# Designs tried in a protein design run: designed miniproteins, single chains, continued (4). Part 37

Each design is a single chain, and the fold is of that chain. pLDDT is the mean over its residues in the fold that is shown.

## One batch from the design tools (miniprotein)

Design m13251
Fold by ESMFold2-Fast:
Structure m13251 (fold): chain A 93 residues (1-93)
Amino acid sequence: MTEEEKELRERFLKITSEVVKKKLLEIAKEQEETGEVKPGAERYEADGVTFYLTDEELVEIVEEALEEALKKDPRVEPFVEEARALIAEARAA
């Protein structure tokens, strides 16, 4: 039981990490092509790629990753709910 929960959490993290990385690369490419950066955006670097994101855009990317994880394996729902609770707590702080 506990080992199955650990496997589901690892799968959840792998799926969400892959979705986030793909979305960040898409945003970086769009920003390189358009040259547009939203007000309040911070500069980030990942895997040799530079991109600019607002806190709101970061939340949207995470939510998209959570939805993709649920579509690929519905058993990860408890981890999605935990992540959403943490996002809500962070935004309230």
Scores: mean pLDDT 77

Design m13252
Fold by ESMFold2-Fast:
Order: structure tokens, then C-alpha cells, then sequence
Structure m13252 (fold): chain A 98 residues (1-98)
């Protein structure tokens, strides 16, 4: 579970970065945030929870970077919101451990 959760969050983060380069920052960031959230949710051990938290932070930063790179204020706002959700989901999973 933990390994798969981290992998999913990493893939989502990369998708957000690619979306920024193509001018689709908002959509990519949303996918990255959703992936990170899912990963965090599926962390059921202390070690997995910590890995998910780090993955969620990475995805959140990727989403924010994607938003800014796109140069669209609306897309940037959506990317930031998605990043915040991913980070919060990862934090909750880490705190609960289950």
C-alpha cells in the first residue's frame, strides 16, 4: 500500500509539471492533487503515512509550480487549491496512521 501510494503521488506530480509546459496547468495540477490525496488515504502504517506525507508535499509543490508556469491566474488559483487539498489529505493520513 505505502509503495503504491508514493508511486501514484509521484506520477501525479509529474503530470502536473508536464501540464504546465503544455499550457494545461490547472488540469494537470488537479490530477496531481487527486493522486496525492488517494496515496495519502491508502497509507495504513506509520512508515507509509510518512512516505505519503512527503509525496503529498511534492505533489502540492508541483501543482503550484504548474499553475504559475501556465501564466493563467484562474488556472494558478485552481492549481493552488488542488495542491492545498493534496497536502491536507497527506497530513491527515500521516496523523491517523490508518
Amino acid sequence: AAEEAVEAANEAGLAAIEAAGRGEAGAGAGVAAAGAGAAAYFSETPAGAEAARRAGEGAARAAEAAGRAGGDPEAEARAREAGERAREAARRAAEEGL
Scores: mean pLDDT 57

Design m13253
Fold by ESMFold2-Fast:
Structure m13253 (fold): chain A 90 residues (1-90)
Amino acid sequence: ALDEAAEEAGKKMLELKAKAAGKEATEEEIEKAKKTVLEDARALQREYGLSDEEVIELLNKVVELYELKYKGEDPSPVEEEIRAALERAA
């Protein structure tokens, strides 16, 4: 479901950011990240007329983007995929 995917994406992105900064995310920060990503995902869905499946796919790509950035790998291919998907939907 979209809600579960958005909450998991928010948690993963926050944990990756915290780890890159040499910190651990608190439960309160995780809860806020889950809510923010869910709100952003729903706003994106409304703005571009996306299905739940399309939003979940974009969330997965954003998480992959963050993983690549924080590993020091090239995020460019995933950034272009996200941009192309949004341009196609608009």
Scores: mean pLDDT 80

Design m13254
Fold by ESMFold2-Fast:
Structure m13254 (fold): chain A 100 residues (1-100)
Amino acid sequence: MLSVEETIKQLNEIIDDMERVFLTQSVEEQRQKIVEYEKKLKDITSKVPPEYQSEVSSVNKLIVEQFKKVVDNNDSPLQIEQTIGIQYILLSALKQYMQS
């Protein structure tokens, strides 16, 4: 099973890749990457302790839905950066929850 620290590290690595993809890649590539991120996020959720799986799953669903919205709305680079910033705040809150 993943530790709290390892879980948050892996989620941060996905958000870092999302920043690269959504700021530099085509809309078609962004859509393909969302499918990959959903798979990776489900895999991470399956590896966290059972007591945290519901909250981690909820956070991961919010991340995916927000980036689907970014693609569908044709958001500007500034709006994409704001969405990425919100994800880091969400991961900080998740880390506090898992450490309490």
Scores: mean pLDDT 85

Design m13255
Fold by ESMFold2-Fast:
Structure m13255 (fold): chain A 67 residues (1-67)
Amino acid sequence: MKKKLEEIAERTQKELEERTGVRFTDVEVTRDANGRVVVSFTPERPLTPEQIRAAREVVREAEKEAS
């Protein structure tokens, strides 16, 4: 189901950028060999503790939707 994970990744990128104000690249939502959902991304600049908390919430939502 590549298309579903790709759509979740696009939404996750948008939510990360909206909640942190930082641009994110290489945002991917995939499944590892054991079927575990993995969310990966690269922030354009270092995140503050508050931005890390916001990013963690977005990641949790993406993992729940992809599971």
Scores: mean pLDDT 79

Design m13256
Fold by ESMFold2-Fast:
Structure m13256 (fold): chain A 83 residues (1-83)
Amino acid sequence: SKIGEEAVRLGEEAVRAAREGDGERAAELAIEAVKLAKEGIKEEEDPSKGTGYAIRAIGYAVEAALLARKNGDEEAYRKILEA
């Protein structure tokens, strides 16, 4: 699904932003990735396919959160986990 693919793309961009030390952008991208992953599950007729995209997108969001925390951005870490 386009939504699932976009969720994964945003998750990958969140990890990149976190690696570059941009915790605010990492949080914005990771939160949107999780939001789209949740919508993708609802719209996918094949639950296994929707779940696959969601697992990947959420995995990237968690990686971005942990990277932000490692860089001292506890606020970005907290915001991503609340999504």
Scores: mean pLDDT 78

Design m13257
Fold by ESMFold2-Fast:
Structure m13257 (fold): chain A 81 residues (1-81)
Amino acid sequence: SMADFKKAVASLLKELEEALARNDAARVSLTLRMLGHLAKERGYDEVAEELYALGEEARTATPAQLAELVARARELMEKAV
């Protein structure tokens, strides 16, 4: 359901913020890919493609870049769905 989707998104966004607080680039990358998969399952293909790209960028990102990637992912999920 849409309610279940929104709960899953909220849970993953919380995990994303917690990973960012730890400066855990690998976990940020994994969580972004999980958000991308979730978006794709609901037919938000363009959002999923951008989330996958953010996940790849997170693997080599500086702490400042990680914060920007997480902010972009939050914006995508909160405004697009």
Scores: mean pLDDT 84

Design m13258
Fold by ESMFold2-Fast:
Structure m13258 (fold): chain A 94 residues (1-94)
Amino acid sequence: SLTVTVTVTQTPEGYKYTGTVEVSGPRASNDIYVLGGPAGHSLVEVATAPEQASFSVTLEIVDDPSLTYSGIVVDRQTKKVVASATASKTYEPP
């Protein structure tokens, strides 16, 4: 399975986002790799996934209180996407 989670923290410089991609189960093998990044942008390889793995990527500080993060799992042999998920987070002031 694939789970994507996004967290956000307000800083004096803007909003800091952390995207986390969690991969588990029979498809999370050394024959796959995981791409992650903001939706609408080119995704980058965040890890070669073992059978169970969690990968966290801290994104650049941005002046947008909302972000959608995408995670995909790609079969290394076929280059086919075998799982995908997205998560969105909007900063809510206390």
Scores: mean pLDDT 65

Design m13259
Fold by ESMFold2-Fast:
Structure m13259 (fold): chain A 108 residues (1-108)
Amino acid sequence: SLEEARRAADAAVELILKGFTPVNITAASLHLAAAEFLAPDEEARREILRYVVQRVTSKLLGLKPEEVAKLDYETQEEILRYILSNDLDKVLELIEKATGKTREELEK
């Protein structure tokens, strides 16, 4: 269900925000896989991915969630991969390139 998928996604975000340790990243990846499996359809999977990327970039980089929400699904998937590898510089570079905006313009 979407409710169960959102719960799994929230667990993944909290693990990422606790810190980039192998244990936390492995656990977050498992919760993200569970969220994808529990999502009832493709639209729900896209919504969950957007939600995760928005929350993480907002908390770790101070970015406006509405700017991140404008990114296409493929770009959001790539951003999540770099988040899970703790490459936040690459996350910012991708968002700047995709939006055409600088970090200062993207910040809250």
Scores: mean pLDDT 86

Design m13260
Fold by ESMFold2-Fast:
Structure m13260 (fold): chain A 72 residues (1-72)
Amino acid sequence: MPVPSVAELRERLKELLKRVEELLKKQGFSDEEIQKALEHIQQIIDTLIEQKQYLKAQELLELIEKEIEEAE
């Protein structure tokens, strides 16, 4: 199985952050709470990429995507 590229992981993260922002806005969260959530997700994924844990970064992105789909 091919390992995901950094570019693929970053593009997935970008699209995921847009979905998280829209979901939290619809649920009535404050701009401050939304920004903290987005920063937290980005920091975790960026750390995994820096540590070259690309498969773990992909798995975490897929997990968050599934939780968002269940919340939508």
Scores: mean pLDDT 82

Design m13261
Fold by ESMFold2-Fast:
Structure m13261 (fold): chain A 79 residues (1-79)
Amino acid sequence: AAIRVTDLNGKPFPGDKTPESAVPLSTIAYVPADDFETAKKEAEKVFGVSLNDLAVENLKYAIENHNGLKEIAVIEVKL
């Protein structure tokens, strides 16, 4: 799946690589902000499909820049 990562207020993380043309779907996973492997696993469970390479990089960036947040929102998008 392709994704957009936001904070819990719906604000995208700076440097999000998701195309502007991407359409947000209603599927959202709330995942740990401090553990990439757990966050990836939980998002893939909610979506029922694997993240694509861009989604993996966006998620890594959000985790690295979580600024003490406990959770982040991972939104499935259609390209």
Scores: mean pLDDT 78

Design m13262
Fold by ESMFold2-Fast:
Structure m13262 (fold): chain A 96 residues (1-96)
Amino acid sequence: DREERIKEAEEMFREVGIYRFGSEEFGEKFGELFRLEVEAEERGLVITDARAGTSLESMERVLELLREAIETGKEVEFESLGGPEDSYSLRVVKKK
C-alpha cells in the first residue's frame, strides 16, 4: 500500500515534468526526484532547495548530488551559476 501510493505520486510528478517542460525525459527525472525526496526523508534529510536549469544535464546533476547526499547522510549546499539552461542548485540539511 505505501509503495503503491509512492509509485502513484512518482507517476504524478512524472506527468508534471512532461507538462511543464514538454519532455518525457524531464518527466522521468521529476519522478526520480520525488523518489529521492522520499529516500532523503527516510534518512533524516530535508531538501530545502532543488533547482535545475532547462537542460536534462542540469537536472541529472541535481539528482546525482541528491543521491550522494542520501548515500553519505551528509548535508549538501551547492550552486552552479551558468546560463538558464545549465544553472542548478541543491541544499540538503539534516532533520536534526
Scores: mean pLDDT 74

Design m13263
Fold by ESMFold2-Fast:
Structure m13263 (fold): chain A 60 residues (1-60)
Amino acid sequence: GSDELGKAIKDFLLKRGLYFVKNKTNEEILNDPYLAFLSRLVLLAAGADPKSVESILNAK
């Protein structure tokens, strides 16, 4: 769901050294069009977990 997407985006960005998201909530990250676009692109390109991808797509 949306919580899973927000957490996945945040974790991905933190692991990549983008610490400016450290104090952002999952909802704030989802509401940022730049971060939302980047997360989808990364998840699809990386071949994310089928369950995570399905949850994200079903939450449209």
Scores: mean pLDDT 65

Design m13264
Fold by ESMFold2-Fast:
Structure m13264 (fold): chain A 88 residues (1-88)
Amino acid sequence: SSELEKRRKELERKAEEFEEELRRLIEERMTREEWEALAARFRKRPRTEEALFEGVVELIRSLVPDEEKAEEMIETLRELAELEKAEQ
């Protein structure tokens, strides 16, 4: 009995697709120096999953040119994180 497990697997697949697209956008739109600066900013964030998630949301919003797609990515990741939090 696992509506939660089924949803988690579905969201994981979507997240993997979005991760691949996001990785391509990073390579396409960011210079090495911009990426290093971003990585340095991420290291300054608190070592909590919430703070890391906020960093990813900001990255997606600034990097993804399609606003609808950016929001869909954010919502997918948010729901996946909530499901993991609820299970554990």
Scores: mean pLDDT 72

Design m13265
Fold by ESMFold2-Fast:
Structure m13265 (fold): chain A 87 residues (1-87)
Amino acid sequence: SYEERVEKLKERLEKLLKEWEEKTKDEKPQPDAELSPEAKQMLANLYTDPRLRPLADRMEEFLRRYPEREEEFLKEVGEIVTEIGME
């Protein structure tokens, strides 16, 4: 069901974000980074569901702090979205 897909997506993305936060903990953040159009689109899609909104906020903050990690992070997010069938 759609509800089960949203729950799976939330769990998988929360795990991914925690892994990336751990990987970047010793890296210098960039406080004023602008999001790419690709990042904005991915976040916009997540913001359409209220259950994903707090996670989308955390992902936006992560991407703004570590713009050099954006390409790899978005690729992994896209793989999860495709696997769950939300795309």
Scores: mean pLDDT 80

Design m13266
Fold by ESMFold2-Fast:
Structure m13266 (fold): chain A 90 residues (1-90)
Amino acid sequence: SEEHRQIAEGIVGAIKRALELGPEEAIRTAEEAGRALAELPESAEPVLQGMGEAIKYAEEKNKEVAEEMIKKIKELASPSVTEAVLEYAK
């Protein structure tokens, strides 16, 4: 849906911006995004794809931040949502 696309764009933009500000901001923003994923249905495909894209971008900037993002998603989201996000991050 368009709502899911807007949420996805917001998450990707927020994480990319936070990465430019520093590792602490990036990790904090990733945790907030992980909490949002926990509240979304598995059918929110644009959001899952957007989060995967954000993780891939983070890995290029700072691998440690990307690893913390993955950790937060695993802790906060369902296993199926986590698996879908990680598939998009490839």
Scores: mean pLDDT 78

Design m13267
Fold by ESMFold2-Fast:
Structure m13267 (fold): chain A 79 residues (1-79)
Amino acid sequence: DLVQQILRLIEELEKRGASPDLIAHIRDLVARYRDNQAFLEELRRLLERIIKRGASSEMAALELAVLETVMRIRERRAR
């Protein structure tokens, strides 16, 4: 369900002219973290905010890198 919601957000980003590199990066993150529900929920929220703000592909890529770093730190400390 989360994966389907994220795929719809990816289609919306493509329609809005997001770079092919950004789209490929988001698809790779979904595939890599497909079993991490917490990451997918945060990714969904981030993509919704990117769409709402009309953020540039460069800013979106930076925000995705920050999200991945934060979630990696959380996984290391979570039990």
Scores: mean pLDDT 80

Design m13268
Fold by ESMFold2-Fast:
Structure m13268 (fold): chain A 87 residues (1-87)
Amino acid sequence: MEKEKEKEREEIRKRLNEAIARDLSKVYGIPFEVALKAIEELGLLNVEAALIAGKDLTKLSKEEANEIVLKMIDESLKRSRELLEKL
């Protein structure tokens, strides 16, 4: 029963990644296969950050993607802080 449950979770994860890859493909105009591979190899957050930053997913390392994510988080926190100070 353990193996069946693990397969079920993996199937759900794959379907979710495919759905997100289709949405990213449509929004950013990249091939579905490129989006799906990037999500599987780099992770969704890294892929989103890279696409927003205008990076080529086929040439992006995981380390470079992580740096982009950290920069975006820092910029987002800075903006949130400025917004809260105006309240």
Scores: mean pLDDT 75

Design m13269
Fold by ESMFold2-Fast:
Structure m13269 (fold): chain A 85 residues (1-85)
Amino acid sequence: SALEEARKLLEKVLSPEAADALVLSLEDDEAKKIGPEGAKSLAEYLLEKEKKSKEETEELIKQLKELGLVSEEGYEAALEFLKKY
């Protein structure tokens, strides 16, 4: 499934706990992409809890968008959110 592929990719760049949390957030609606509010929350989580850099956070969200897990609007919202960092 797309969620299984996402978990494997996220485990390469995130802690196992963070990868689990993100996959669980996507489990409720496999047909929908993460929208603007979800993408901003994800960016904040990566910066504040996973201690990722702004650049690492932008790259990860871009990869999730390319996998179809984050919407174009979500990606744009996350980039705007990250401008304040």
Scores: mean pLDDT 73

Design m13270
Fold by ESMFold2-Fast:
Structure m13270 (fold): chain A 106 residues (1-106)
Amino acid sequence: KKEEIEKRLKDYRELLDLLDAGVSPEEIAQHLLKLGYHPAVAEGVRAADPATRAEIRGLLEEMIKTLEEILKNKDDPQKVKEYERKLAILETAFNLLATGALFEKL
């Protein structure tokens, strides 16, 4: 679990850095595909307007903070479970927001 959490934290930080660097939507989408995200999520982020992209960025920041809290509280099973639930909600919101942007394009 720790190695998996550390990898996800690294992946999310890299994605946040790319968003903040102002790289093209296509480069962001290609990076998501390399990280193993579903093509619909990658294309959704690519298609997202600036407002939706800002919301995606906000969710990503919260996902990073939540993963950091899991690592910080790794010896407290109750706290880990609370943050794992929060992370699952945030990840679901991220996927739905990105996929929703793709459907708006259709």
Scores: mean pLDDT 81

Design m13271
Fold by ESMFold2-Fast:
Structure m13271 (fold): chain A 57 residues (1-57)
Amino acid sequence: MMSGGQAGDTLTPEDYGNAMSSGWASSSGSLDETAAAAKGGAPSATDEQARSIALGM
């Protein structure tokens, strides 16, 4: 079973910027907290994308 992505499949540069901004504001937390904050900034992002952004901070 597979669901082909549409809404959250590919992040735009604007979504990446919003995710990084939100994650940056929460960077004192754990990876999980930073990833959650990043996803809050870019709700279209998948958990994997938000985690990758958090790891890159």
Scores: mean pLDDT 65

Design m13272
Fold by ESMFold2-Fast:
Structure m13272 (fold): chain A 67 residues (1-67)
Amino acid sequence: MTPEQLEKLAEVLEAVKPYINEVLEKGTYKHAMAVLAEAYGLAVDQAETKSVEEIVEEVRRFGEELL
């Protein structure tokens, strides 16, 4: 990964941490793992095209669609 992708990944993971914890408490471990995987993929693949806030919103919507 590029340094820019790593920085974006770190920011996204920190921002989604509270949401992942909520999914873990209210949902299943599989849902939490799916949300984490989505956050990782979006942060790496869309680092150049989307802000942290946009990626976090997509991760949240993905999690909601799994319920």
Scores: mean pLDDT 76

Design m13273
Fold by ESMFold2-Fast:
Structure m13273 (fold): chain A 96 residues (1-96)
Amino acid sequence: SSAVERAKELADYLLEKFKEIVKENPDAPLLKKWFEEAKKENPEASEEELLIRSVELALEELQEELQEEIKKKGIKSVKEAVDLFIELLKEKVEKE
């Protein structure tokens, strides 16, 4: 399979995991904040486009912590980095 196909599979995986976190934490202030910021940036966006942008905003907010944890744990694959991002995101949301 091509690198583009693998990237799409990882993106789809990340989006599905983000949807699970949203479903399990419907009133989480952080999730609401990212969704509202996405909506302000593009009021005409579909729900899926808003969720994708919310993931990007979450990644921007968590990027420094993610980079430090990648270095600390010696992570060497994109899939492992994605799994770590999901873990950090879930921890931040659940702390609320």
Scores: mean pLDDT 85

Design m13274
Fold by ESMFold2-Fast:
Structure m13274 (fold): chain A 97 residues (1-97)
Amino acid sequence: VEEEIESVREQAERMGLDGDKAAEITREVVKHGVELGLDERSAATLASTIVVHLLRGEREKAREAADILVSMGAITPEQAEELLKLAEELVDKARAA
């Protein structure tokens, strides 16, 4: 979990973005994923991948990553949609600041 969050922080910093805020967003998405019934590893993998793509403005790639995990049976379509929506809201708020 912390390794995935730290990876997002470093990637955000390399993009010239606030790495601490990116890590905070990723941690919130992971927490929500676990609350929805995902194991911590699945939540961390999905959250880190989605947040990085959204920080790059790659909404389609973020959705594609979630769809891949659904196709593998790791998460449900409903879990994927809820986490993607939360990540989009948090990234959009951070960009607006």
Scores: mean pLDDT 81

Design m13275
Fold by ESMFold2-Fast:
Structure m13275 (fold): chain A 91 residues (1-91)
Amino acid sequence: KKKEVDELIKRAVEILIKAGLDPATTSVAKIVEVTGVSRSIAEKVHRMGQLLAEGKSISEIAEELGVSKEVVLHLEVLEGIRLIEEAVAKF
């Protein structure tokens, strides 16, 4: 059901970001390997990352992938934190 898929996507995103991986540039196979989620969930995580990188709105991404806006916002926030941490680590 929708809530179960949303929760799996959130968990996969958290694992990827903690590992220092960008969902937009990490392959579907690598997402499966790192997070242990199904290929279909990994494909949604990868596509969500790509759409955010392309500048698509939270609403457009949620509509295209059939996920809640909260899931897309969660990825946007965590990816923003990852980018800040990566920039700081280079000093």
Scores: mean pLDDT 79

Design m13276
Fold by ESMFold2-Fast:
Structure m13276 (fold): chain A 67 residues (1-67)
Amino acid sequence: LRPALPVASVATEVRPDPARPGHYVLTVTVTLADGTKVVARAVFPSREAAEAAAEKVTAHYQKNGVP
C-alpha cells in the first residue's frame, strides 16, 4: 500500500456544544509533515467521553502516524 505520512503535530480541543446542553464537541487538527492539515469534529454526550477520545486520538497519531 501507499507509505504512511508522518504526523508533524496533533491538536485537540473540547468545547461545550451551545446547541445541545450536556454535549461536547471534539475538534481534532492533524498537521502532516508535508504541511497538509486535516480537521475532524465529533459530538460526545459527556465531557469525559470527549476528553477520553481526544487522548486516544493524540496517542494513536503520536505512536502510529497517518496510515
Scores: mean pLDDT 73

Design m13277
Fold by ESMFold2-Fast:
Structure m13277 (fold): chain A 61 residues (1-61)
Amino acid sequence: SAQDELRARVDEIIARAVAGELSLEEAVAQARELHASHGIDVPEETLRLAVEAEIQAALRA
C-alpha cells in the first residue's frame, strides 16, 4: 500500500541518518519531500521533532 511504501521510505531515511549518511537537516528535508510526494502536508516542525526522536531512540538503543 502507499502507506506501507511511505513508512518503508521513512525507515530508510532514519537508517541513513543513524549511519551518518544524512545530517538531521537532510533527513528532515527528505522526509518532508517524501510526505509531500504522497499528498501529505505535514508541518516541518512536526516532521523535525518526529525524525529527531526516531534518530535519538535508534542511537540510544
Scores: mean pLDDT 82

Design m13278
Fold by ESMFold2-Fast:
Structure m13278 (fold): chain A 69 residues (1-69)
Amino acid sequence: SELFEKIIEEIEKLLEEAENSPDKEKAIELANKAIEIAQLALRVAPPEYIPELEEAIKRAKEIIEKAEK
């Protein structure tokens, strides 16, 4: 599905930007945006995309935890 491929690309970009941000507030904001998009996508996602979306949420939560110390 082109739609889910683009959604995953957008989530990955947000996570990469969050991981590379020296600004903690920005990192948290970007990671939270990635979680929001991934959670919305999970509501309608075909089974093949579920593992990638769940891993993205996990990665985003790790970014937030590290940023908050």
Scores: mean pLDDT 87

Design m13279
Fold by ESMFold2-Fast:
Structure m13279 (fold): chain A 88 residues (1-88)
Amino acid sequence: MEEKVKKLREAIENNDTNLISEVLSEIFAEILKDYPLEPENDHPVVKKVLELIYAIINKDPEKAREIARELGLPEEVVDEIAKISEKM
């Protein structure tokens, strides 16, 4: 996770949109790795990840921070996610 946070920060500083998308996908995959996705799985973590993705797409950094914290992400990841949602 820490290496992914560093890579995400570097991608944001370099304004590398493709790398930002790749690293975010890796972070979400890591979160969901412990929660197998079944089509009928109403697990709260899966719903929170989807809510986070929508908050980023909708340019809502405050909601993105709140959901990321609820998912138990480190504050460094929360801050980087908020920066991305501000730019999107």
Scores: mean pLDDT 70

Design m13280
Fold by ESMFold2-Fast:
Parts: sequence; C-alpha cells; structure tokens
Structure m13280 (fold): chain A 78 residues (1-78)
Amino acid sequence: GRALLEEVHRLVVEALRAAAAGDDAAARALLAEVARLSAASGLVEPAEAEATAEATFAYAAGLSPEERAALAALAAAV
C-alpha cells in the first residue's frame, strides 16, 4: 500500500518537473505510468485513472512555465 503510494507520488513529481521543463512528452508518459500503476493496484478503475492523468496534464499544460515550476515544487513538498 504505502510503497505504491510513494512510487505514484515520485512519478507525479517527475511528471510535473518534466512539464515545468517544457518536456510535455515525458510528462504525458510519466502520468500514463501513474495511471497504469493506480489501475493495476485495484484502487482506481482504469478509465478513471486515465481520465485523472489526462486532466492533470491538461491543467499543467495550461499553466505558465513559472506556475508549472511552482506546482512541481509544491507537489515535491508534500
């Protein structure tokens, strides 16, 4: 349980850092891996995990580079 949540958290932070660096392809790939792990755990339905990952990317993609960097820093601090 906890080890999976720690891995998901690490991947989300990496995805947000990739988005902050302007690497949207890497951010999408990392968020897809988060969705895969969440679905495989049985905690979230696959379609819901995919929708959450896509919504997270869309939100980050709508931010300025400075806002993306701030979001990545905030996520890493949790």
Scores: mean pLDDT 82

Design m13281
Fold by ESMFold2-Fast:
Structure m13281 (fold): chain A 81 residues (1-81)
Amino acid sequence: SLEEVKKKLRELGYKLPDDVSEEQLRNILKIERDVVEGLELIITGINKALGLPETPSDQNARAQLEKRRAEIDELEKLLEK
């Protein structure tokens, strides 16, 4: 499970040392989750507040963020004891 999380993060472009700790991995996933939540707020909140229509680009970005959130949730579960 720890090794699966390391492998997945390396596939996403992170250069992780072999001795990276579970706590360090949890901190990385927390940062990734905070970024996703911030981007979701930008797409949903700002457009709604300004009365802007949702574009196909916005829909694609939202779908990608939803997928990334699901991946982060799965990785966080793999780090749970």
Scores: mean pLDDT 77

Design m13282
Fold by ESMFold2-Fast:
Structure m13282 (fold): chain A 84 residues (1-84)
Amino acid sequence: SEEDKRFILKAAELGRKAAEAVEQGNTEEADIYATLLYMQAALAKRAGHEEIAELITRMADAVLAGNVDEARKLAEQLEKLAKE
């Protein structure tokens, strides 16, 4: 659905912003985005979108670990799912 696509794209956007914050050394901003991503993952799981929830959770984990490359890769995977 269009609502599902918008939700997934928003999660991917948050992930990209989080990765940018990590890359710039802005750990406080990165932590805020990671928190928002965990909230998005919880919403996806409650809606029965287990694969989407797992990708968003992994993206938040990558952000907290300072793994910019992994966070961006997961955001790209979410973007591909939203465009299908």
Scores: mean pLDDT 88

Design m13283
Fold by ESMFold2-Fast:
Structure m13283 (fold): chain A 113 residues (1-113)
Amino acid sequence: IDELVEKALEYARQAYEATEKGDFDAALSYVEQAAKYVKEALRATKHPKADEIIKLIDEAVESLRAGRYDEAIENAQKAKELVEKADLPEYVKRAALGVLDTMIRLAEAAKAA
């Protein structure tokens, strides 16, 4: 699980850097990788809210792919609320919030482009 969290955070960092450079295609690719690893980490916790959070992450990623940035922001914000309220290991919570914040930033930057 530690390796999954480390990979999620590294891909989220790369997505943020790509977003700041205006490379939204690269940013989306990195977000998809970050989401993959954070979903695996969430499943590994066996937390009752993991499946609900994962569904919102999947919906946010699909909305980003489709250019539906407002829907992506809404789903990512709902996922953040569940993560913040859930009794998850702190390092998993930090990774999930980091990935979700990166998704929101990508959607906002792409809308402004």
Scores: mean pLDDT 88

Design m13284
Fold by ESMFold2-Fast:
Structure m13284 (fold): chain A 115 residues (1-115)
Amino acid sequence: MKEKEEKIIELGIEAIRAAERARNSPEEEKVEKVVEYLLQLARIAETLLGDKKAAEQLRKMAELIRKDAENPTEELREQIEKANEEALKHLLEALEKADKEKIREIIKKVKEKVA
């Protein structure tokens, strides 16, 4: 159990760093950094919330964003929006059932280690 908590904290730190890289990257690298960030969020959703459905939708978004960057289409944009909506729905459902206080403690530890 303690090892799982430490792994979740590590994934949270990686997600914050990936978000920072995405924000600060040149336009040409932003797509790749956004994909890295979404994949880190997927790992957190799977490991912290046990939410495989949210993780799957976040990974799908990452793949679709890469495809859209190469050849942008209205269909890909619609698929990205649907994947985002599904990911958010599953994350909210998981949070409703989760130990919110334990999640808050983990988030606090992640923020303290990044600061």
Scores: mean pLDDT 73

